Designed miniproteins, single chains, continued (2). Designs and how they scored, part 31

Each design is a single chain, and the fold is of that chain. pLDDT is the mean over its residues in the fold that is shown.

## One batch from the design tools (miniprotein)

Design m5047
Fold by ESMFold2-Fast:
Structure m5047 (fold): chain A 75 residues (1-75)
Amino acid sequence: SEAERLARELEEAREKAEEAGLEGDDSARAVIGRYAELLGRDVSEVVEEMKRRGWTAAQTALELAGLAGDRAKAE
């Protein structure tokens, strides 16, 4: 099902974000990893930008969600 596929993709995104050294809870890692994938960005690049900008995981998730939303509206 679509829900099962999404759950698997979120788990894989979480694992990649954890491997890249992203701090936060599992939900934040999954969300950030998934949005980075949707935007065609490496999670490691997102982690570096978070550190450079001093963003929290929550702030980063909101920023990436906004970018993904803007892309969806442009379609």
Scores: mean pLDDT 74

Design m5048
Fold by ESMFold2-Fast:
Structure m5048 (fold): chain A 67 residues (1-67)
Amino acid sequence: SEEEIEKVAKEAEDSARKQGLDENTARRVAKTAYATAYIRKLKEEGVNLSTTEILKLMDEIIAELDE
């Protein structure tokens, strides 16, 4: 399932680049897609998250991907 999340992120980045978006924007799109897919996986595993918790978790995941 980590492979599926990484694949979604890569496909989003590749799509952004094909649309003519710059490298920084394409990278941001990939990170957002990764965070979104990860949160979706948590919900499918029965984790109940409020909208506020989802937004905080998205920001945390994106920050961790930036090291």
Scores: mean pLDDT 80

Design m5049
Fold by ESMFold2-Fast:
Parts: C-alpha cells; sequence; structure tokens
Structure m5049 (fold): chain A 89 residues (1-89)
C-alpha cells in the first residue's frame, strides 16, 4: 500500500541520515523519490512523502542546515520533473 511504502521510506531516510555521508544521503533520497514515482504515487502523496522525509532527516540531527537545503533541492527537482510530466499528458 501507499501508506506502508511511505512509512518504510521515512524510516529508511532516518537510518540513511544516521549512517551515510551527506553526498550518499542525497543520492539515496533521490533514489527513494524515483521509487515512489515508479510506484504511481499521486502528486499530493509525493509532496507529503517529501515533507516527511525532510522532517525525518532534520530530526536525526546528523545534517547541517546547508546540507538539508541541498537535500530539499534534490527532492524539489524530482517533484518538478513529475509535475512537468503531468502537464504534458
Amino acid sequence: SVAAFKKRAIKEAMYAAETLSPEQLKQYVAQLMEQAIAQGLSESELEDLARRMVLAIRFSGRVSDAQLAEIEGVILRSLEAYRARLRAE
């Protein structure tokens, strides 16, 4: 289910924030967003997942504000690409 996927993705983002370097974390978050899109999550579900992953990473206390902004940028680019595809259909 979408709810089960989102719950797992949020936990994985928290664990990644604690175990990975900032560069690896950016790549991992991008991969999670691509997986969510591939699973057919709606725009609102993707936006909710994005917000919750950012909060989970921030809550970990493992990344700086600058690093968090870079991660948010990666997520935003994935959302913008998805929105562009929706407008083309």
Scores: mean pLDDT 82

Design m5050
Fold by ESMFold2-Fast:
Structure m5050 (fold): chain A 100 residues (1-100)
Amino acid sequence: IEKIIEEIKEILEELRERLEEAKEKYKGKEEELLKVVTELLHETQDKLSPLIEELVNSGDPKAIELVKKLAEKYGEIVQAINDKDFDKAIELIEELIEEL
């Protein structure tokens, strides 16, 4: 479980870094930025999905609680991005990493 949590943290850290890069690169082009960041979210979800399945299949109540927390916080990140509040999305990712 600890090793899976570390892998999730690494994936989220990569998401944060790439989101910060995209925000700077597409400055003043909100529609292009939103499209790039949406693709980045899909890539991140594809990477997280098998790890989340492994946590659920562990049968550990703590792992299941963690999955629920991840789902809730990730939903908030997606909402911030849809609202084009990229600063809030970065902050929420950082908070999620700290809570894991």
Scores: mean pLDDT 83

Design m5051
Fold by ESMFold2-Fast:
Structure m5051 (fold): chain A 93 residues (1-93)
Amino acid sequence: SLEEEIKKLEEELKKLKENNADPKEIIKALLGLAKAYLEQGEYEKAREYLEEAEKIKKENNLELDEEEQKLLLEVQIALGVHELEQAVKKVTE
């Protein structure tokens, strides 16, 4: 199941971070987790992983390839849309 895959990826991510693995591999894992959590409707978890990926990218002055850059943008857009929808709901109540 997707939930089991997410938990496995989270454990692998922890090991990558603890063992000072390649930052590009860490970013790829973080973006994959952010997307998976978005698909589950877990927006807070998706944002956490997105923010970690953005931080690592900035700290290591990395340029993402086209596939990873597209994934980053898709996650950013999806989270932004969700936040806008929450803001609209709050003002209509």
Scores: mean pLDDT 83

Design m5052
Fold by ESMFold2-Fast:
Structure m5052 (fold): chain A 88 residues (1-88)
Amino acid sequence: SAALEEIRRLLEELGVPEEEIEEILRLVKQGKYDEARELAERLIKRRLEEYERVVAASTGAAKLVAEHELREAKELGERILRLIEELK
């Protein structure tokens, strides 16, 4: 479905590993939306923590780039969770 393709695309853009993306999509296809959302929340949180570490380790112009990438990653995460919730 178009929604499943969009969820995959956004998870790939966020940098979630393929095996974990396929597990989220498997849960969604089975109608296990709450389990899919909870798994997605954990994976998004882990990825955002990685972005936050890059921000903390960066200075000057690199820090501004890292902060922008973190904001984009947060927006991607929120959109992924909304798409899963909308399928419920």
Scores: mean pLDDT 89

Design m5053
Fold by ESMFold2-Fast:
Structure m5053 (fold): chain A 107 residues (1-107)
Amino acid sequence: SLRDEMREAFLKGYNGDEELYEKALAEIKKVLPKVSEEDIRKFVRDLVQKIKDGKAKEAALDAKSIYLFFKNIGAVKAQEAFFELLGYEAKKEGVSQEDIDKFFSYL
């Protein structure tokens, strides 16, 4: 399912290193060349903060919109990369498993 694919990409990022993060960022940048790397990083941090703040449903709707955008333009690598960035940032920010599970329950 789409949820399982998103979960696999998220877990890859969650267990990944800075090299994986930079590669994922570069894949998104290829698709969004006019968006700065800092704006991409900020968007990811803001989504992860929503998950931490009990706004998992709003975060899931935002993430799903980005997923569908990349899917509609055929950017499969950017789609995977976006969830890898979310997973890496969630680990870095210490997001609880309960909050991660709530986020995925809305996807």
Scores: mean pLDDT 87

Design m5054
Fold by ESMFold2-Fast:
Structure m5054 (fold): chain A 115 residues (1-115)
Amino acid sequence: MEELIRKAVEAIRAGDAEEAARYLAEAVLELIRELSPGADTPETRALIEESARAVVERLIEELSRIEDEELLRRIVESIANSIIGAALTLEGQEAVDAAVEQAERNVRELIEEHK
């Protein structure tokens, strides 16, 4: 999981939205396998992949400007948790939208708390 988060951070810094979304989705799926193995279904995987892509597309420009690597890592971890929470409690497009909205809120809060 930590290695996947690190790769997502590196992809964000490179401005590579496709790689960032892929590593973020893989990190979320690994966390779900550890926390709730029964939730690792094809439907949940598709939802996580869609959520990761939507979040990265929305936030990559802002996140790529963050010079503090530890702050960016904390943000990516927070985004992963937002995707997990939405995927385990909501369905379809509602889960994707909730993950994006929660990720945006968490990103703003973490940036404001840091400086």
Scores: mean pLDDT 82

Design m5055
Fold by ESMFold2-Fast:
Structure m5055 (fold): chain A 81 residues (1-81)
Amino acid sequence: SMIDTVIMLRILRMRVQNLPPSVRQQVINDIKNTYNYTDDYINTMIRITDAIMAASMARRPFTINPSQIDQAIATAEAQVA
């Protein structure tokens, strides 16, 4: 769903910024609270996102501009609203 896409993009955004652990936990908590999903579901989405990113980086190393992710999040959120 588009909500799942937003969650994945927010996880990717957090990973790309290499944020401190406390800030990463705040982002994860914000996602959980915003979408009212279970810890198991969010942890599964994190694992899937990390696996996709690792596989993509192994095939073709890349650098993602955080602003591009922010634009993608805004576009996906507009589809959900």
Scores: mean pLDDT 72

Design m5056
Fold by ESMFold2-Fast:
Structure m5056 (fold): chain A 82 residues (1-82)
Amino acid sequence: ATLEDVVALLREAGYEARIENGKVVVHVAGKDIVLPDPTKKQKVYFDHVLQLPLTKEQAEALGIKSLEEVEGTVYEILKHYL
């Protein structure tokens, strides 16, 4: 999936999403969250409150503890949960 595919999926689900500097950025709860590379299969941490895939470092920085470890592309993960 392309960056545009991920942004379209997020916008259809009601998120404010854009492409900035070759990355997908979501504006939620007054913050800009940069998603992991959507073209790469990787291990991410899905936050069930925000309904977004995060890196471990992002999740720790936000103090989120209700995380599900998931492996896949960002597009496949978002399509499964959204």
Scores: mean pLDDT 78

Design m5057
Fold by ESMFold2-Fast:
Structure m5057 (fold): chain A 92 residues (1-92)
Amino acid sequence: NLEDILDKLKPKVTDKELTEGLEDRFPYLVLLELLTKATILHAQKKYDDALYLLLTSFLVLKKAGGETALEKLLSNNKESVIAYLNALVDGL
């Protein structure tokens, strides 16, 4: 479950503003904001914070009706992708 993975990753995020207050915003605008912030954090070499925002972007896309597209992307590699994400989170 992607939400469970994000909940494990939240304690490692250093900027607390990144974990607050996204639930009531239009999903498309939230997605753009998260991707923009992830790009900035990656440029600043804050890779854990950037990873958290990228994973949050996947969750936002799924909830915004991109679930079928996300399922097709993951369909052949779902188990491997989930295992990889769990290994990253468990390594935190």
Scores: mean pLDDT 58

Design m5058
Fold by ESMFold2-Fast:
Structure m5058 (fold): chain A 88 residues (1-88)
Amino acid sequence: DREKLAEEVINSLEKAVENLTDDPLEAEISASLVRMTYAILKISDPEMAEAAREEVEKLVEAILNRDKEAAKEALEKLKEALREAAEK
């Protein structure tokens, strides 16, 4: 079920953003969680992963820069891309 996979991925990504602080180590941990989640998605559903790639890259960059607003914006776009890909 592609929809279930998308929602499980989204839940993992939301946790990474929710736990983001102005601490560089916590930012690295959050970025690592996003990267691991995306690596699993690439194996499970390569088409969904490709559709989300640009927004995942933006999310990782925002997290590493500790930019909470940019991370939230990237997360919302990423959620849209994942849900759209799951409906196809």
Scores: mean pLDDT 85

Design m5059
Fold by ESMFold2-Fast:
Structure m5059 (fold): chain A 78 residues (1-78)
Amino acid sequence: HMEEAEKHYKEGLEAYKKGDYTAAVQHFRKAAELYEKSGDYEKAAEFYELLAKIMRDQGSEVSAEKAEKKAKEYREKA
């Protein structure tokens, strides 16, 4: 449900602001998966784009590229 996805988004933002990028990535990934499951492909794409940015900024290039590919796939479905 959207309520659960929004909760993960808020928790991810709080973790990101505290510099806990591992927790931020985990929460944003759960939000993306929940939006994906609900058919909200635009929101799913936005979260995969955010994940890719965080992963790239932290030096995880391969993970960032996979997230960017996922975002592009959902943008094409939206």
Scores: mean pLDDT 83

Design m5060
Fold by ESMFold2-Fast:
Structure m5060 (fold): chain A 61 residues (1-61)
Amino acid sequence: AEEAARRAAEAAGPGRAGAAAGGGSMVHQFLDLESAARAAAEASGTPEEVARAMAESAKHL
């Protein structure tokens, strides 16, 4: 659980992993990122405010 929480915090690193626009297919990256962020949030039990913000942003895509 603690290791999963640490992974979730690192996955949410906007400086490195957040550069999705630099990839190839944005649509494919957004689908993968949303699934990963959702799974990480559930595994870590992150606060709903953070999980909701990510889900809402991805949902609008």
Scores: mean pLDDT 57

Design m5061
Fold by ESMFold2-Fast:
Structure m5061 (fold): chain A 68 residues (1-68)
Amino acid sequence: SDDDTLSAYRDALLTLERGLSDAPVSVVKEVLERFLRRAQKRVGEGSPIAQRIEAIVNEILERHEKRS
């Protein structure tokens, strides 16, 4: 289901956020943008699930920027 798929992407993104905690903002942006592009190709660009995955990516980027 879309909820199960979103949960899996959320868990992967939170794991990625923890692994990148000490990385520069530029590296975090590149890694997350690459992740988002791959996710969009799998679930369909512009789909509701793609939009929700993008929202999580943006939330992680905002949290990382606030740490600097």
Scores: mean pLDDT 85

Design m5062
Fold by ESMFold2-Fast:
Structure m5062 (fold): chain A 74 residues (1-74)
Amino acid sequence: APLSLTQQMIIRAVGQRFLEGDFDLARGILDAHAEWLSPELLAELRDIIDNEDRERAQELIAASEAAIAAARAA
């Protein structure tokens, strides 16, 4: 199922903080917005942070930025 713009913006915010090395803030943003995310997406984002998976984080951010840009262009 396609993710909402709100979900994409949350993913981008979490991912940006994670790539900056602020894992505590990344988790804080994720937990504060957990209600907007599916349990599966929450688990995926937590796994990325816990395993410090920068490559996967970069892929998700790129996808989220593309989705946000497309929504703004429409």
Scores: mean pLDDT 82

Design m5063
Fold by ESMFold2-Fast:
Structure m5063 (fold): chain A 74 residues (1-74)
Amino acid sequence: MMLSYEEAKEKLDELLAEYREKAKTASPEERAKLRQETGRKVAEILSQTDEETRKKLEDYALSQLLAIEEELEA
């Protein structure tokens, strides 16, 4: 079944929070693997949403991932 905006956003928030916590203590090589795995899971969640919801959450997820990456590279 397709996920609503609220359901998909909640799953994305949980996934991104998990990525952030794991990435804080990871080596650069481990972070690259975590980023790849997280990106795959993000795509899986988004594939279960309608077109309009997917576009909104793609922008949201990208913004959140960029913010986390900037924090980790500081």
Scores: mean pLDDT 81

Design m5064
Fold by ESMFold2-Fast:
Structure m5064 (fold): chain A 68 residues (1-68)
Amino acid sequence: MTELEKVNLALEYLAQQRFDEAEKVYKELTQPTSKNALLGFARMYAKENGYSEEAVAFVKTLEKLSAA
């Protein structure tokens, strides 16, 4: 599976509110560009969903993973 296919898969999981599966895909990303793209989309998802607690928690989880 390509990095682009992985990002698209994670976006499908976000649309389904399957945050654990989306996080697993994020951890499988190796390229900084792909990781930054998914984090950007996660932030957009949180904004589009009124900054729900679940969406904000997911963004914070990805930010913590990107900082490690």
Scores: mean pLDDT 80

Design m5065
Fold by ESMFold2-Fast:
Structure m5065 (fold): chain A 73 residues (1-73)
Amino acid sequence: SAVEELKERTKRLVLEGIRLRYNKAPQSELDKVQAEINALALELEKAMSKEELREFNEEVLKESKELIEKLEA
């Protein structure tokens, strides 16, 4: 579904942003990724219930923490 594609794209960009920050990428590249994440967040907020959005945000947060731990190990 369109919602699942938005969710998968959001997750990919969030994890990409973490990798870029860890690798000290230029601020312009970080800003570009953040702008795409913000645009997708607005689309997801319109397409999902508050509960579904909360559950998805919790999933993204968990995967973000796991990636940070892996990068810092």
Scores: mean pLDDT 88

Design m5066
Fold by ESMFold2-Fast:
Formats: sequence, structure tokens, C-alpha cells
Structure m5066 (fold): chain A 62 residues (1-62)
Amino acid sequence: SKEELIDRLIEAFLELHRAREAGDYQQYRDNAARVNDLLIEADKTFTPEDIRRAVERKRALL
């Protein structure tokens, strides 16, 4: 579902942030690839408004 995809995307962004804070380059690269794959999937399923809403939710968690 869209909501499940949004939750997965937010989780991936949080993991990316944690990897960056930890200085774990390998984890950062792996999480960056995961984010990219999820964004490609979101682009097929979401409107620009859905993406903006997901970005806002991510920002509120950081």
C-alpha cells in the first residue's frame, strides 16, 4: 500500500541518517541504494503531493 511504502521510505531515510552519524560508509552506501530503489517505486505509485507529505513526516522525525 502507499502507507506501507511511505513507512518503508521513512525507515530507510532514518537508517541512512544513522549510518552517516556513525561514520559507517558501507551502511551509508547500502541505505542510500535502498532509498533510491524505494524512491523509484514511489515515483510509479505516488503523486508529487504524496512524496511531499512523506518528506515532511521524515523531517518531523529528525
Scores: mean pLDDT 76

Design m5067
Fold by ESMFold2-Fast:
Structure m5067 (fold): chain A 69 residues (1-69)
Amino acid sequence: SEAEKEEKERREKLEKQIELGVRKVELAVQITVAKRLIKKGIDVEKQKELLAKLEEELRRLEAEERELE
């Protein structure tokens, strides 16, 4: 059925959008924690390296989310 195929494709797209959205929230929390630790002077160099990696991953997820719009 054409309707069943269209519904499945729409559902798969929505599921991917939700997964990307959840991962973006998880990254935003981790980024916030890293920034707070840097501000407190705790493991500053290690947290800066982690922050750079997390921000790069977030940029990639934002690009993937735009491709699904």
Scores: mean pLDDT 85

Design m5068
Fold by ESMFold2-Fast:
Structure m5068 (fold): chain A 69 residues (1-69)
Amino acid sequence: VVLDAQTLELAALLALQDKNKDLALKYFNQALQLDPSNTKIADRLLALAESLGDEDAVKAIQQAAASHA
C-alpha cells in the first residue's frame, strides 16, 4: 500500500488522537520526507497535541519539524 503525504498526515492525526504518540511521530516523519516544505502539517499536529494537553508530543513534533528543515 502506497501512502501519500496527505494520507500520512491524516494517519498521524488519528494516531495522536488515540494517544499513540510514537505512531503519530512515525507517520509525521514519513510525511515530512515526502513533502519537507509543507509546514501546515506541523501546525495541525501541534494544534491537536496542545488540545490534548500532551506537552511531550508538542516538543517531539517541534523537534521532528526542526530536524527536517
Scores: mean pLDDT 76

Design m5069
Fold by ESMFold2-Fast:
Structure m5069 (fold): chain A 75 residues (1-75)
Amino acid sequence: SMERRRRAREHLRQAIRAYNAGDYESALRHAEEAVEADPESPEARKALALMADVYYQMGDFESARRYMEELQRLT
């Protein structure tokens, strides 16, 4: 639905803002909300990529790899 995609887009926007501010916990929370709002959307794919980037920046390479694998499944 348009409403689910609108929510995914808003959560993704908030996740990107948090990431740019160095607030990785907020970035992950908002990215998860974007995926949950519309899992099949392009916004959800971008949120998964952002989560992988966040974990990479945190030095959690195992979690980063898991999110990249999930992203590849959707492509």
Scores: mean pLDDT 87

Design m5070
Fold by ESMFold2-Fast:
Structure m5070 (fold): chain A 65 residues (1-65)
Amino acid sequence: MNVEIILPDGSSATITVSELAESLEVSASTIIEILDENPEITGKELSEKLGVDNPILQDFVIKKV
């Protein structure tokens, strides 16, 4: 699964869920489950669901591709 990470300025980058999972130190399967139910989610909501503290992620939008 790929995800699009949308920055507050409207720029975006596409990465794999595995790369996102490694950066957040969580399992890719947990992110996939969250994104299957929430195909577009704020970084703040994703962080809260994962129980991680990442201040940079809070200003992003993460979209399932």
Scores: mean pLDDT 79

Design m5071
Fold by ESMFold2-Fast:
Structure m5071 (fold): chain A 71 residues (1-71)
Amino acid sequence: DDAIKEIRKINKETGDVAAKLVKDGLEAGKSLGEISKELYNQAFNSGDKKDTQELQKSGEYLLEEDKKKKE
């Protein structure tokens, strides 16, 4: 829930897409690092510069949270 909340805060225009990807990934038992990779893939396939930047920032946030969870 906290991760989804932060993702929506970062992604004002892509928030629903990013939040759904995080929610579906967590429900499937994926790590935050794996979900981060999927967010980077979505950013790469985006035709919109703003969407690309927001999705990349979300991926970076999840990688940092994954590191904290392992410690």
Scores: mean pLDDT 69

Design m5072
Fold by ESMFold2-Fast:
Structure m5072 (fold): chain A 96 residues (1-96)
Amino acid sequence: SMLDKINRLIALLLRAIGLIFESELTKDYKLALKALEEALEAVKLAKELGDKKMAELALKQAKKAVDLLKKFGAPEEVIKKAEEILKEAEKILEEI
């Protein structure tokens, strides 16, 4: 249902925010990578709902996650894939 999708979108966004906070606290880039994955799912779900504001909030979390991957020394191949995910999220937002 629409309500189930809204609840899932909120849960994904809150998990992404929490993972970003944990990554910054622990200096663990793997948590930032999980945050990026949650944020991408949130952007996709926001598109299904036509909710551009929620998609923008999710994209903001994705950008923060990519910055933390770079800051905490993620491997170059991980950073490259993360930047491609970010570009996908930006493209999805433009379609809303």
Scores: mean pLDDT 90

Design m5073
Fold by ESMFold2-Fast:
Structure m5073 (fold): chain A 86 residues (1-86)
Amino acid sequence: RPLSDAEVNAAVADIYLALGNWAYKQGDYDGAIEWYRKAIELYEKANDYKGVAEAYRNLSDVLEKKGQTEEAEKYRKIAEEYEKKA
């Protein structure tokens, strides 16, 4: 069967999440943030709440590494809310 738009969006979001994780490991925090934001957008379009939660947790971790503690806590709370909906 052909993939649905939701399945395609979730699959591409998984790739962006992996790219963000790779950038984070390399110390490219700004690159990681860009990839995680792209992953979040596509997971939201796919209604993949588990994917949204994971991407927001990873975004929070990167922001904490950059010393942006208030923004990190905000996104961690958003991740927790999406995790409850998954």
Scores: mean pLDDT 87

Design m5074
Fold by ESMFold2-Fast:
Structure m5074 (fold): chain A 89 residues (1-89)
Amino acid sequence: SMREKVEEQAEEIIKEAEEQIAKEKDPEKREKIKLEALEKIKKLAEEAGDEELVRGMEAAIKAIELSKIKDREKALAEGKEAHAKLEAE
């Protein structure tokens, strides 16, 4: 189906964005990568001609990305806290 095709292409875009975010330390650049991924997926849904699908895909993908980024930021914060304890006098 068109929906499955869009979902498969969206998964690929998400994977590329996650790999770039994992390597990127700049929060502004991470937000840019996330925004570009959402824009690409939106275009795929627009090509399918379904405006409701565009909104649905953006909402679902944004929720997944925000959840994954939040988990990674939490892990990074916990890592920084542990590192600070090791360097503390």
Scores: mean pLDDT 70

Design m5075
Fold by ESMFold2-Fast:
Structure m5075 (fold): chain A 84 residues (1-84)
Amino acid sequence: GEEIVEELRPEAERLRDRDPRASMLELARRAAERLAKRPDPIYQKTAELIRRRIELAEAGKSTEEIREAIAPLEEEIEKLLKEK
């Protein structure tokens, strides 16, 4: 997890003073891309979850609609975590 934070640190610093919503969505998208490069199913599903949230937020979906849409992915991640 820490190596992803380190990879995104220069980008986070550059985006800090920009549009906060757009900057946060861009940073989240980059985090998802880093996670998707990991061979771990948990990281891949987490990347999918983040990407799906970004897509729905950019489409103007409400917090409630986003929560309902991502619930199946959250359940898959929880299942993977329980299976170790």
Scores: mean pLDDT 71

Design m5076
Fold by ESMFold2-Fast:
Structure m5076 (fold): chain A 94 residues (1-94)
Amino acid sequence: SAARLERSRELAREIARKLEEAMAKTLAEAFGSKNPENLLKTFLELEIAGKSELIKLIWELVRKVARGEITPEEARERLIEALKKAGLDPKRID
């Protein structure tokens, strides 16, 4: 029983790490970021702060880049403008 709980906790940590890595990579590719960790950290902080409209915009921009509707550079510019309008420092994603 104890060994199963330890294995389940380790598996949960490994899954969380892989999901965070995948999210950081997706965000970096979508926004042309040189620092995936800063972009992921900013995303998680916005989610914790309940900035649901900014979270929705981030995923909308990711989908638009994935569909070839906009470039990563255009997505980055739109995100920077949205952060500024929300009173947030856009340097957070660098």
Scores: mean pLDDT 83

Design m5077
Fold by ESMFold2-Fast:
Structure m5077 (fold): chain A 81 residues (1-81)
Amino acid sequence: SLEEVRARVDELLRGLSRGVATLVRVMVAEVEELLAQGVPKEEILAVLDRGLAQILSLTADPAERALVREIAALLKEYVLS
């Protein structure tokens, strides 16, 4: 559910530095807005993939990279549900 996805994302965000967490929150908000607008799933997934690649390019810490990937995977699963 959206509630369960949000709760898990919030948990994972606590493991991120302030800068990375801010970028992830922007990505989450963009995906939620596109879903609310009824944008095709393929376009939303492209936005997710682009956002993930951009955040990872700015994130050096392996633990933070793993958390960012997990958040992106949760969002992708939600979009595809």
Scores: mean pLDDT 86

Design m5078
Fold by ESMFold2-Fast:
Structure m5078 (fold): chain A 59 residues (1-59)
Amino acid sequence: RIEELTEEERKRLITALQRALGLPPDGVVTDETIEEVRKKLEELGFSQKAIDAIIEALK
């Protein structure tokens, strides 16, 4: 779970995820970041349900 993470820990996790997906690792969650993560996860063959769960966890 990520709900107990500090803001700095969440940013580090987001940056690591962005890096792993080949996105700019800025650690910022915006609507643009959410759209890019969604597209990359779809390219990797994740289901819509899994993508939605991952995006929800990043908020």
Scores: mean pLDDT 71

Design m5079
Fold by ESMFold2-Fast:
Structure m5079 (fold): chain A 64 residues (1-64)
Amino acid sequence: MELVEAEIDASGLSAEKIAAAGKAALAVPGVTEVRLDLATGRLTIVAESEEALRAAVEAARAAL
């Protein structure tokens, strides 16, 4: 399967909030990788399907 990815801008938020959002996204079934860039506040989510990616983005936003 071809992997899909999305980026969330959490700039200006605390490192703890960004980390919590990343953990929430990684807990979603079908998510393969989450990368946190704490210096820029960026979250990159990689998933095996569009459905998993959408669920991960929603979970991350709920944690912010």
Scores: mean pLDDT 80

Design m5080
Fold by ESMFold2-Fast:
Structure m5080 (fold): chain A 68 residues (1-68)
Amino acid sequence: AARLQAEAIAYFREATAYVKEGNMEKAQALYEKGYELVRALARLGDYAGLERVQGHLDEFGAAVRAAQ
């Protein structure tokens, strides 16, 4: 579970950086990879991991809204 959390966070951080650079295609691809790991954490019942990842996902969403 800890590895999936770290990988999901890394994908969302990188996706957020691409949003800020205006590269929405790469941002979307990284978001999709991160969200696949979120689904895996949910299936494992790792709610603490989901809570930890949620903050980074929320930051990504805020960056997307600010870029529009």
Scores: mean pLDDT 82

Design m5081
Fold by ESMFold2-Fast:
Structure m5081 (fold): chain A 64 residues (1-64)
Amino acid sequence: YTGEEAIEAAERALELAKEGRDEEARKMMQEAQNKTVSAAARGDLEAAEKAGKLLKEAREILEK
């Protein structure tokens, strides 16, 4: 997965979290985390960091 794919998945997870679609958001967060790890392993560190920040925001919304 590319850094761009990781960011897109993280953005979708955040959108789902904001909509209150908790189960779908959680599933997308897992997918985005996997993509973020893959992007980091490929050297896309800046994109991985951006995706990580989006995922932290989504998690905060879900946990309140």
Scores: mean pLDDT 81

Design m5082
Fold by ESMFold2-Fast:
Structure m5082 (fold): chain A 94 residues (1-94)
Amino acid sequence: MLTAEQQDVLYKASLSTNTDKLQEAVDTLLQQGVDVTEIIDAIYGIALYYANMGLKEKAQKLIDFGDDLVKKYNVTPSKSAQVLKSQATSIIKK
């Protein structure tokens, strides 16, 4: 699981939903030895947070970015990540 400082790096990058800034945050965490599956989990968690706040477009962009990371790094999302994505997607579709 990410530290509070590592979570803050992802959250700040998520404020604009700029893909380049999100990728820079991912690269920073990978260099710190964070597992990409933990990063994906955190990204879907932030997506759920935005979905609950009514920021559906931001939530969708973060889901899309997390899905792109799954493809790019050829990893299986954790069960926790799958649950977070499912919950965020459910809220967005309302």
Scores: mean pLDDT 86

